# Designs tried in a protein design run: designed miniproteins, single chains. Part 36

Each design is a single chain, and the fold is of that chain. pLDDT is the mean over its residues in the fold that is shown.

## One batch from the design tools (miniprotein)

Design m1313
Fold by ESMFold2-Fast:
Structure m1313 (fold): chain A 85 residues (1-85)
Amino acid sequence: SLLDDIAGVLEKAAEAAEKGDVRTAAIYSTSAQILLVAAELEGADPELLAKIRELISKANTYLDQGKLDEAAKYYREAAELARQG
């Protein structure tokens, strides 16, 4: 599903963050946000999408701060939430 695709991209963002590849993590994070817009247009639950977006926002904030392990944790939490949707 599109939510499974979002989960996969968010797991790649987490892996990039864990490896110290901030640029690649940011690219995958942005890709997940684009896919979330597509999921919204396909009628995915708005409450679920809002929760996923909040977790991505937290991950991005930690990524910007150089707190890569925290960024990866929140990307993985967002991915798990997307898989449950």
Scores: mean pLDDT 91

Design m1314
Fold by ESMFold2-Fast:
Structure m1314 (fold): chain A 55 residues (1-55)
Amino acid sequence: MPSLGELVLMMLEQERARGVKYSDEEVAKILEFMEKHASPEEVARIREVLEEMQA
């Protein structure tokens, strides 16, 4: 089973490919949650994807 961070990253990459955008508030909430529950490496990758998807 993939880790929580890996699952979230895969889901975000699919949403990015579909052109989905997130607000600053949504990005901040996702990153806060992931910082508590995922590795620093996973958080860094998620941050990069979310910045590409920021509205």
Scores: mean pLDDT 80

Design m1315
Fold by ESMFold2-Fast:
Structure m1315 (fold): chain A 81 residues (1-81)
Amino acid sequence: MEEEKEKREKRSEARELIFEAKVLIDEAKKLKESDPARARELLERARELAEEALRLAKEAGSEKLIKEAEEVLREVDALLE
């Protein structure tokens, strides 16, 4: 039965996207004062990755990954304000 494999693959992909989004957020924070335009581009990309991770986490039923993706999205939204 392929359901467990599909959920595992979605969890793995969500985890990778969360990691990538966090890396982009850290880079954006470093650039915020020197290059705010580039920082914004990185934050917009991080938002896209985190939104995709949230979708995959919900489809996989992983409460931990859902929470992590939501936390990343909240951080991105705060930094884009």
Scores: mean pLDDT 84

Design m1316
Fold by ESMFold2-Fast:
Structure m1316 (fold): chain A 83 residues (1-83)
Amino acid sequence: MLEKARELIEKAKELLKEGKYREAAELVLEALMELLKAAEDKELILRAIGAILRVIGLMLDGKYKEAAELGIEVGEELLEKLE
């Protein structure tokens, strides 16, 4: 679970560098959902849900770069706290 989330975040970082913002945003959303499944603490669960909703909102507005950047930032935070 955490390994898959880490791999998705690292791939999203590569896509972001390549200017593939939509694909990066989709991968960070998948990573955040994997992290949500791993979270047992209420604060981490709420943080993951909040990040998922914000990433979806940014994607619906066509702000894929901002969605990917936010998802990577929160995803890395959650990975650190879940390890």
Scores: mean pLDDT 86

Design m1317
Fold by ESMFold2-Fast:
Structure m1317 (fold): chain A 41 residues (1-41)
Amino acid sequence: GDIGLLTMRGMGSVYEAAGLGEQAREDLEQYERTVEEIRRR
């Protein structure tokens, strides 16, 4: 398994429990974008 993906999933669950699903999605997209940029380097 990918630890990065596992971390993203955990964070999403916390935001869902707090009722911040929209913010969770934005945070996950930002994280994904950052990882993608790092991979491009």
Scores: mean pLDDT 65

Design m1318
Fold by ESMFold2-Fast:
Structure m1318 (fold): chain A 61 residues (1-61)
Amino acid sequence: APSPEERRFAALAARAAAVAAGDLEGAIAITERLLAEETDPAFRAALAAEIAHLRAEAAAR
């Protein structure tokens, strides 16, 4: 399994790429996968907030 630092970087990069492509569903899926594997409580809270934000943006389209 990748380190927490590598997981954070990869997820943030993949999420940014998905958002830039207009793929909010893909961005949500990537972020949810990272949240399921994340053990750091502060970062889990940040990822959950990000998922909520992306879902709100998707619902507004």
Scores: mean pLDDT 78

Design m1319
Fold by ESMFold2-Fast:
Structure m1319 (fold): chain A 69 residues (1-69)
Amino acid sequence: MSPEERRELAHARALVDYAKAEAAKVLSPEQYAALDRELDAILARLEAGELSLEEFLTRVQAAMQRALA
């Protein structure tokens, strides 16, 4: 894994952690648990090389928009 890829993955993990922290302030425990699982699944696919960074960002944004709407 390149230094660039390591930096991108570190930023992706930080983004997911931030998104979860913000969601925890406004979502019910049940809604939070569902979003937590969805975001972890998206991150795991990025870490496995199954998603591009663009696809990862699109999926995280879509998950957050659905949960916070």
Scores: mean pLDDT 84

Design m1320
Fold by ESMFold2-Fast:
Structure m1320 (fold): chain A 85 residues (1-85)
Amino acid sequence: SLEEEIIEALRLMAYSVNDIAYRTASPETTAETLEEQAERLSKDPRYSEAAELYRKAAEAARKGDMESAKELEREAMDLLIEIDA
């Protein structure tokens, strides 16, 4: 449907912006940003699973594993889209 096509386009745009951020930010800065997002999301029980994924992404970034961090954040973003759709 058109609605599904719009949601998919927005997801791909979010992924593109996120990819640029991961290529330009340091692992420490990335981890701090992810930890802040996890803390904010954890305050709403609807987003508890996404908050856990952001925490895992932050831990990966702290270890310098930027590829795993990016993958985990994308998984969290997909979850948030699914909850709000």
Scores: mean pLDDT 83

Design m1321
Fold by ESMFold2-Fast:
Structure m1321 (fold): chain A 62 residues (1-62)
Amino acid sequence: SARARALLARAEEALAAGDWDAAARYAGQKGVMATIDGDEELLARARELGREAAAGDPTAQG
C-alpha cells in the first residue's frame, strides 16, 4: 500500500537522521499496515528497521 511505503520511507529517513524514536514509531505503524495488506516483504523490512532503531537508541539499551 502507498501508506505503508510512505511510513517505511519516514522510518528510513528518521533512522538515517539518528532519530531512533521516530524510526521505531514509523516502522511499528508500517508493520501493522503491511500485516493488514498481506505484504510480507514490507512487514519484514518494518521489523528490521525496528531492530536497527532499538540497537541505535542508547535509552532502549540502558
Scores: mean pLDDT 68

Design m1322
Fold by ESMFold2-Fast:
Structure m1322 (fold): chain A 68 residues (1-68)
Amino acid sequence: SEVEKLAEEALKLIEEVRKLALEKNDVPLFSAAGIYKAAVDFEYKQKNLEGLKEIKEEAKEVLEELKA
């Protein structure tokens, strides 16, 4: 399922952001990652492909900036 795949990919990216936030002692970033995880659960239950794609793209961009 495309919705299942997108949700799983988004959650993996968000988990990497959470781990980096912990390593950097970045409480706002850690909290934001938690909010995005909740958003993935919400969009997944709605079967909203567009919402899941947006969350995945945002998480990927944040992760790329953190690793730059």
Scores: mean pLDDT 86

Design m1323
Fold by ESMFold2-Fast:
Structure m1323 (fold): chain A 67 residues (1-67)
Amino acid sequence: SSLEEARKKLEELYAKMSPERQEVVRKVAESLRLIGDALEEGIKSGDEEKLKELLEKANKESLEILK
């Protein structure tokens, strides 16, 4: 699958990175997980306003992680 291919390429690139670059990649991955979790919770709620609120909160928290 395209996702499995992308994952393998990212793992190979990650292994070749410096520890400093690996830390940046981990922070980005954590930020994306927060956004993904907010999206999943918002969809399960069936409430568009709650989805928007959760995504806005996740975006703010993601920006703090990326500092």
Scores: mean pLDDT 82

Design m1325
Fold by ESMFold2-Fast:
Structure m1325 (fold): chain A 73 residues (1-73)
Amino acid sequence: MLEKELVEEIRKADEEAKSLPPEEQRNLTIRTVAEALRRIGDALDEVIKRLKEEGLPFTKENMDKVMEEIEKK
């Protein structure tokens, strides 16, 4: 029965989480933050790519304009 297997897996995962020391919980938080930073990096890479395609210098004004164009689209 798939439901029983899923319930047991969830129970084991919950028990493991409850037994994790604060340090391991902190490590999970750090990984989550790292993933968020990667997403920010991807967004910045797209802005940089568009600036290069348009031949614009990397200034705040040009980056703001590209971000506005992305939002408008």
Scores: mean pLDDT 66

Design m1326
Fold by ESMFold2-Fast:
Structure m1326 (fold): chain A 113 residues (1-113)
Amino acid sequence: MAAGADADLAAIIEEAGGELVATVEVSADVSAEEFAERVAEIVRELRERGLTPYVVGLGGDPAGARFAVYGFTEEAEARLLARLAGNPVLRAEFESSRAVADSLVEWAEERER
């Protein structure tokens, strides 16, 4: 249960100039495969635009979880990392959000062969 940390991270991202591109929800009606494919498509579109993609958890209820997909310019990412330098927990969560985006694209590419 990381709702407080997720809310703080979202606010810091917005102040740094991160572009919120999509909010994706996982529910009983959305398979893990459909979620991964949707997020991978958004991440690829962000990379094609020259943006660095990050997938951030927004918390969840028993009925499902919500994730935000952000795109960063190099300058906006540098501002965010500088702001997070004093908070190693939020920095680690942000770096994990980048790793999730990378893993989802690799998974989708393996399915395409």
Scores: mean pLDDT 71

Design m1327
Fold by ESMFold2-Fast:
Structure m1327 (fold): chain A 65 residues (1-65)
Amino acid sequence: SSALLEEHRRQLRELYERLIARTPPAAAEAIRRALETGEGVDPAELDEAALRALEEAARAVEAEL
């Protein structure tokens, strides 16, 4: 059902919004771009510090689920 797919997308969007709130600006821009394009975050566009911060933010959000 399209309604179930819409609900799933809404939940994923909420998870990404939580992730963005915990992420430094460089990594946050990559996440916002991923949401807009649907392509996902390209690790090659992030430096090591931004990638580590993104991983930490993702773990923190996952721990709250």
Scores: mean pLDDT 67

Design m1328
Fold by ESMFold2-Fast:
Structure m1328 (fold): chain A 109 residues (1-109)
Amino acid sequence: CRVTVADFETGWQFFEAGYEHTVHKIYRSDKVDGNSDGGASGVNTTTSCSKASKLCCKTLVRWQSGHISFANVDMRFLFRWPVSKICKTVTRKTVHKNCFDMIEAVIDI
């Protein structure tokens, strides 16, 4: 996952333009205790990128905080893929919560 400053700004504009609903919907579908995954054919979740998802989440927070000029984040990954599932694969408790808190912070801004 790699994102330049321009890519991040473009992604932010997409978010403001209405992609917020897509991100929220993905999170809520996964956040329902995971029992009903929903098996949505349109949502291809890869569990193999668990380590990358943790890096992406951490980089995004530092990016918004102004601690990093470059963000190694794939905007497709954040807006199209259920990040919470990948976070669960890495660490079933802590990372999952932190990923939700991070995206909720982005949405609230």
Scores: mean pLDDT 36

Design m1329
Fold by ESMFold2-Fast:
Order: structure tokens, then sequence, then C-alpha cells
Structure m1329 (fold): chain A 68 residues (1-68)
């Protein structure tokens, strides 16, 4: 279903954001740019799918705080 497609996409985006934050080869500016783009896509995917996942939401909040 479209909801399942967006759910998988959202999980993949969270994983990519986590990987970017953990990557010591990226500058703070590069990390911020990647996270901003991925966050926009995540918000769009979630809004389109209508799914709800408290665990992924908590991860998103942690990522947003890391953007500082």
Amino acid sequence: SKEEEYRRRAEELVAQMRAALADPSLTPEQKRAILVELLREYVDARLESGYHDPELEAEMEAIARALG
C-alpha cells in the first residue's frame, strides 16, 4: 500500500539521518545540510502516508535537537 511505502521510506530516512550524524568525516555544515533535506522529505512522507510511529517520532525529535 501507499502507507507501507511511505513507512519504509520514513524508516530509511531516519536511518540515513542517524548515519550522517554519526559520520566523523562530515563537517557540521555538511551534516546540517543533509539533515535539513532529509527532514523535509520525512515530514512530507509522513503527512502523505498518515501513519503514526512513536519510536520514529522520538528519533526525529532527537535528530532535530542535534541540529541545534
Scores: mean pLDDT 72

Design m1330
Fold by ESMFold2-Fast:
Structure m1330 (fold): chain A 77 residues (1-77)
Amino acid sequence: MEREEKLIKELIKGLEELLKDPSLSEEEKEKIKEIIKLLKEGKLKEALGKMQELAKENEELAKKLDKVLKEAVEKSR
């Protein structure tokens, strides 16, 4: 439970920082906001699923999402 809560908090922080990237499209920002909303609701599995779907649509965004996930996992260990 504690580890999942920390992972969720770190994922939200990483995704909120990613939203500040001006290279992201409006559609990509909306999808990231939906993922943040799921994380705030404690729906970690659904949020990770949406991140994977978004990563399949754009290779550059996939790298950015992977970095956010790796940093969140490392900080929550």
Scores: mean pLDDT 81

Design m1331
Fold by ESMFold2-Fast:
Structure m1331 (fold): chain A 74 residues (1-74)
Amino acid sequence: DVDELIEKLKDEDPKVRLEAAFELGEIGDERAIEPLFEALKDEDPDVREAARMALIKIGGEKAEEALREWRELE
């Protein structure tokens, strides 16, 4: 369930957030793009990397735009 996984991206446990990002990337649902973009700002570097990989895996114009915007922030 994509909605449940999106909620897990906000979990207190970084392992839960990492698993949620990975699963959202596997599913490839565009509804995850904005939540995953926010997860690129996560405190845990492994969660940030999982979110980046998930966006790459989802692909398409919206995900590519999110990744480009992220690269231009710093």
Scores: mean pLDDT 83

Design m1332
Fold by ESMFold2-Fast:
Structure m1332 (fold): chain A 61 residues (1-61)
Amino acid sequence: TKPVVLDFKKEGGSDENRIKQVNAVRAVAGEDLAAIFIDKEEGTVILVDENGNISILKIEK
């Protein structure tokens, strides 16, 4: 597996939109892909590990 970094800076982006994007990456690249999605506006990071586990974290200031 190789890390994939995607940066999302969307106005009015919902949790549904972010989850949809994570699922789209999983569908294309497979479950063992490591990916990081950063929403700088919301201060959230979506982590997809090499086993396909999804974690959503809030960034501290």
Scores: mean pLDDT 56

Design m1333
Fold by ESMFold2-Fast:
Structure m1333 (fold): chain A 76 residues (1-76)
Amino acid sequence: MEKLEEKAKEALEKGDNKEAAEYLIRLGLQYAIKGDFEKALEYLERAIELGKESDPEIAKKAEVALTTIRNSKKIL
């Protein structure tokens, strides 16, 4: 987890919003697997915001992941 958080931070510092959004999506999915849905949703929401500014495709990918996690939370 720490390595992905560092990579996301580095991408943000470089202004690479697309790379940062990709790392935030991966972090969100990892927290979801761990059962930490609160952090998973937080990371995915940040990925959507960054994606909207840089690449609509990345924003859409983050929205799909967010919806999937919300559905898992409601079923369990």
Scores: mean pLDDT 78

Design m1334
Fold by ESMFold2-Fast:
Structure m1334 (fold): chain A 63 residues (1-63)
Amino acid sequence: HMSKYEKALELAKKIAKENGEIGAEDVKRIAEESGVDVPLAKYAALQAARETGAKVTDEALAL
């Protein structure tokens, strides 16, 4: 019952909580493991960062 985007968001939240930031390699990993494209993985990373107080790196934003 979990959508690909929900899976991406849960992965992004885990990374945000563990590292305090989400980098370019993290966004690529989220895309690969969840099955979403890179732009949607980037959107999930931004949402997770907003919810956790973590940052998305400039390198991740440039993907």
Scores: mean pLDDT 84

Design m1335
Fold by ESMFold2-Fast:
Structure m1335 (fold): chain A 63 residues (1-63)
Amino acid sequence: AAEAVERDRQRAIEAAKNGDLETAEKIYRSLEEAARVAERLGWDPTPYRRAVEEVKKAIEEAK
C-alpha cells in the first residue's frame, strides 16, 4: 500500500514538472479517492493525505 502511494506521488510530481497536467490531475484525483477509502476502511489515511497535498502543490507550482 505505502509503496503504491509513493510511486503515484512521484509520477504525478514528475508529470506536473513536465507540463503533463492531465496525467498529474488524474493521479491527484486517484490519491484523493484512495485517502477517502482508507479512512472509511479504518486504515491510516496519513500517507494518502500527505501525497495528495504534495501533488496539489506540484500542480499549483506548474501553473
Scores: mean pLDDT 80

Design m1336
Fold by ESMFold2-Fast:
Parts: sequence; C-alpha cells; structure tokens
Structure m1336 (fold): chain A 70 residues (1-70)
Amino acid sequence: PSEKELEAEILEALARMYLWLAEEFLKKGDKKAAEEAIEQVYKLADELEKLGAEETAEELRRRAEEVKKR
C-alpha cells in the first residue's frame, strides 16, 4: 500500500474510535465530551477528504450528524 493509503486507514480508524467515544459519552450524560469527540470526527473527515477518501469522509460526517442529533 502507498503512504497515502496507510495514512487514510489510520485517520479512518481514529475517526471511528471518536464516533464510538461520542456515543459512550452520551450514554454517560457527558454532552460536552461527546461534542468534543464529534469535532474530532469532523477534523479527521476533512483530512480524509484531502487525501481523496471523499466517500469515507462523507460517511463519517453523516454518522457524526446522527450522533449529534441525540
């Protein structure tokens, strides 16, 4: 795999981790921590889009919006 492919895989894994953390924080009633985790997902999605992983970035943003609506 290329350096860009590895970088995209790492960023995707981090974004998925932050989505999971946001849901866990919401279960605990920590809305501030959940919002901070969601902000990290958006930042990671922006980096993925810059690497050409546009579809993955869009999916992550969509998931973040679903979590944010709760």
Scores: mean pLDDT 86

Design m1337
Fold by ESMFold2-Fast:
Parts: sequence; C-alpha cells; structure tokens
Structure m1337 (fold): chain A 66 residues (1-66)
Amino acid sequence: GLAAQVERQAQAILDRMREAGVEPSEEVLELLRRAIEAARAGDVATAMEHLARAGQLAKEEIDRAK
C-alpha cells in the first residue's frame, strides 16, 4: 500500500544520507515522519509533497557536507 511505499522511500533517503556520512537534520526527520503519517491517513498528495521535500533537503544537506 501507499504507507509501505512511502516508508521504503523514507528508508532509502536515510540510507543515502548514512552512506554519505551525513546525519539527517531535524527538518528531514520531521518531513519523513509527516509523509508516513499522511500516507497512513490515505492523504496521497500530502505524503508525496513531504516525501519529495525531504528528499530534496537531504540531497542539499549531502551536497553541503562535501
């Protein structure tokens, strides 16, 4: 279901940050938490918006840590 897909995508973001040696910010963690909760509530649009924003912020944090 949607929640399982969002949880897998959230884990992939966290795994990428770990592999880059970058600790996730509170903002990334909060966005991932909100995405998972929205997915569990069946709110597809909100879940995908938060997940996309978390992924973008995670990439920016990895790029800054270079």
Scores: mean pLDDT 87

Design m1338
Fold by ESMFold2-Fast:
Structure m1338 (fold): chain A 82 residues (1-82)
Amino acid sequence: DLTSQQIIDLIKRYVDEALRNPHNPGPLSQAKYLLDTNLDKLTPEQLRELADYFERKAREHPDHPFARSLRRLSERLRRLSG
């Protein structure tokens, strides 16, 4: 079984992989799937950590095809952590 921190670390790795491979939607889809199947295992603080991470990556890569998806994920997680 993965710990909540291992899940967060894995999601971050998938996002970083997606940003390196803009023509491959696989890693971002895996990050979304892992997040959606493990939301109940994450604390509100961890959801905010991921939201901040997604927002930062979208700001660092504003012209990236996945920037909009990362902003949407950040907004969703902020609502869930509130």
Scores: mean pLDDT 87

Design m1339
Fold by ESMFold2-Fast:
Structure m1339 (fold): chain A 86 residues (1-86)
Amino acid sequence: SKLLERALELARRARELAEEAKRLAEERGPDDPEARRLLLEAGVSLGLALISVGVAKIAGEEPSEEVLEAIEEAERVLREAEALLG
């Protein structure tokens, strides 16, 4: 479905943003405004991915393993970035 395709794109985007936030936090410190901005954007992107999956499930669609793995990976990297920045 287009909803699950969008969820996959959003989850992958969230992972990329969180990885960049983590890198900048490690290089520039936890108070770097760019790292904090990227962390916020990663959280928003992951939130939209989860909403898209939720809507698809209500419509009777089940997310594929690829979608679930992308979300789990994004959540993992986001938690790692939050640990560095929080």
Scores: mean pLDDT 90

Design m1340
Fold by ESMFold2-Fast:
Structure m1340 (fold): chain A 68 residues (1-68)
Amino acid sequence: MKSREEILQSLEELAKRYEKTDPELAKLIREVAEEIRKNDLSEEELEKLERRILGAYLQAQQRKAAEA
């Protein structure tokens, strides 16, 4: 399973990559990262947040595909 620190680092990198192209996604990623930092979350809770971010990312990809 992914560590809390590993998830936080991945979220920060992902938010930075999407800051220019999809600022709404970048904002959501940063908000989730802040929730993880503020809360002592269980493995299950961390996995739920990761799934939420992946869902938002897939929605962003689908929006781009619809324009092609």
Scores: mean pLDDT 71

Design m1341
Fold by ESMFold2-Fast:
Structure m1341 (fold): chain A 70 residues (1-70)
Amino acid sequence: MKTVEEEYKELQKLVVEVGLDPSMSKEQLEEVKKVATEYSEKAEEYIDKGDLEKAREVIEEAKKKIEEIA
């Protein structure tokens, strides 16, 4: 099972890869940025509370959402 740090690293990598894709529309890039921001904020709240399991689940959902947009 991946750690919160590993999941967060994968989320950051995915956002960067989408941002470097010249086929992505401005609308898709803005939606990806919005999802990454909203879910990162939620994950940080869970990390601050010590709920690493919930933080990981939130990051996994963010990755799925971004993959659906791209």
Scores: mean pLDDT 78

Design m1342
Fold by ESMFold2-Fast:
Structure m1342 (fold): chain A 64 residues (1-64)
Amino acid sequence: GAREEALKTALEAGFSEERAEKVVEGAKTLVAELGPERARQMLVRDGFAEEQAQAIVDAAAKTL
């Protein structure tokens, strides 16, 4: 599902399982509060590559 896809993307980015879960949960909150474009920009600022940030945001949005 979308949650599994988001977690997989974060794990492939080199995050631990605990960090991956927190990143996906935070992305869901950011998408709900700020919208997908700003959520993507914040993830890029936090060290994700643009393609990875977009994939995490898209997957997080599908779980809302």
Scores: mean pLDDT 75

Design m1343
Fold by ESMFold2-Fast:
Structure m1343 (fold): chain A 61 residues (1-61)
Amino acid sequence: SLEERAQRLAAKLPPSEAAKLLGYVRAMDPATAEAFLDQVEAALKAGDREGVRRLLETPPA
């Protein structure tokens, strides 16, 4: 589920970023949340911490 996926990704983030990720995903429609989680997961797998930070500062509309 999207919630389980978000929780797994949040566990890899600092507490403040984890809270933002979970809040955004829970407020988004499912398709937007899925695309957002895909981007966050890709950035984390690439070791792109700056990319993760930017995604959490400017979530998709």
Scores: mean pLDDT 82

Design m1344
Fold by ESMFold2-Fast:
Structure m1344 (fold): chain A 74 residues (1-74)
Amino acid sequence: MPTAEELVKEAEEKVRWLEENRDSLSPEELEERAFEISQLIVEARRLAEEAGDEETYRRAVEISERVVRLMRES
């Protein structure tokens, strides 16, 4: 199973790509990709909380906020 840190890193890469390419995506593609990132973040937060990894948990929350902002600006 991937670690919380690995999941956060993957979500960070995906959210950066989504932010850079948002204007070229359909609303459906944006929603689908945002959902994928949200699933990674939910799992990362759970694993980080179980491990007591406050740093990784905080990073996951920050990515979640970026996804929410991106969806609101759609």
Scores: mean pLDDT 82

Design m1345
Fold by ESMFold2-Fast:
Structure m1345 (fold): chain A 78 residues (1-78)
Amino acid sequence: MGIVELADKYEKEGKYEEAAMLYEFIAKTTGSPEFYLRAAKAYEKLGKKDKAKVWYQKAIEFGDEETRKEAEELLKKL
């Protein structure tokens, strides 16, 4: 099944490191802005603040209007 479904399952189970790695891979391979944001959120849950900032910035750079707005607001909290 989709690796997106696996990443979502890991996130739901609190396996944020595995979820972050899968969302990062999906973002890099598909270029989908949603997964830059999801990777950033997962890194934030892990306490990897600097890594989360990098991925929020990528979500701003590659995101649609809605993804960019959410990433900008979340980045300001870091």
Scores: mean pLDDT 83

Design m1346
Fold by ESMFold2-Fast:
Structure m1346 (fold): chain A 64 residues (1-64)
Amino acid sequence: GLMARLLSKETGIPLEVVERAVREAKRMIEAGASDEEVVAYLKSYGLSEREARGLVEAIRAGNT
């Protein structure tokens, strides 16, 4: 999606890796994971805390 492409461009992480991270983050949120758990997971992929928190907010708003 657009968010994954923008994050890939911003971070230099391959698009396929970002898209996989976004899919798993959505699954974690739907399963009731805390924002802190999802942020920690996304940071393990190389996202900054700011980027990870922004992505969690986008997912909760239905934008990805």
Scores: mean pLDDT 81

Design m1347
Fold by ESMFold2-Fast:
Structure m1347 (fold): chain A 72 residues (1-72)
Amino acid sequence: PVVVSEEEVERLLLEAARGLLREGRLPELARRILETADRRYAAEALRRLAEEEGLDEAERKVVEELVKALLE
């Protein structure tokens, strides 16, 4: 199905983003997210990653700002 390809892209993106988030490389994370075709899809993946990785408050705020930018 059509969703299978997008799921694979999300999985690879989340793996790369996980390392970048842990290292505090949020600008590089934003760049990788924007390389996806669907900003809304990327925004939801980013929100789930933030919850899973247990980011501190400053990192979580930056992630929320990125999600807001992607959705608008």
Scores: mean pLDDT 60

Design m1348
Fold by ESMFold2-Fast:
Structure m1348 (fold): chain A 66 residues (1-66)
Amino acid sequence: AAAEAAIRRRAEESLKVGLEKIPQAIKDYEDALGIEVDGDAWEKAAKKSLENTVEGRVAEELARLA
């Protein structure tokens, strides 16, 4: 259905934009606190969190259509 396709498309676009912002967000956080963090660990955690959030939102929206 068109509604399902639209939900998935929005989720994919949001995920892509969010993932592209993670490296800069980590740098902004380091700059704000004046510290250096394990960027690889933070990026991995941030990506996983974002992916889980987007997947959860998609599942919730699809469930509302059923």
Scores: mean pLDDT 74

Design m1349
Fold by ESMFold2-Fast:
Structure m1349 (fold): chain A 84 residues (1-84)
Amino acid sequence: MKKLTATVTVEAPAGQYGVRVEVELDDGTKITAGATAEAPENGQVTLTSTPVEVPEDSKVKKATATVTNADGSRQTVPAEVKEE
């Protein structure tokens, strides 16, 4: 088993952020992970998902993140996936 961690960076106003990351593997399997963070005023927020375990031979086909800002607005951005 290998671990996948997804990271997304957003330019954001101050407040609490929620992120839902969806990682699609090349076999069509979808994995969802979440994270929350609080941003400083006028800063970038880097949100890192909880690690998920996948088979050693799994390949990431697509990764996206839906970010919910403190004001309730949402944005969808690409996520970067790191293998551990």
Scores: mean pLDDT 71

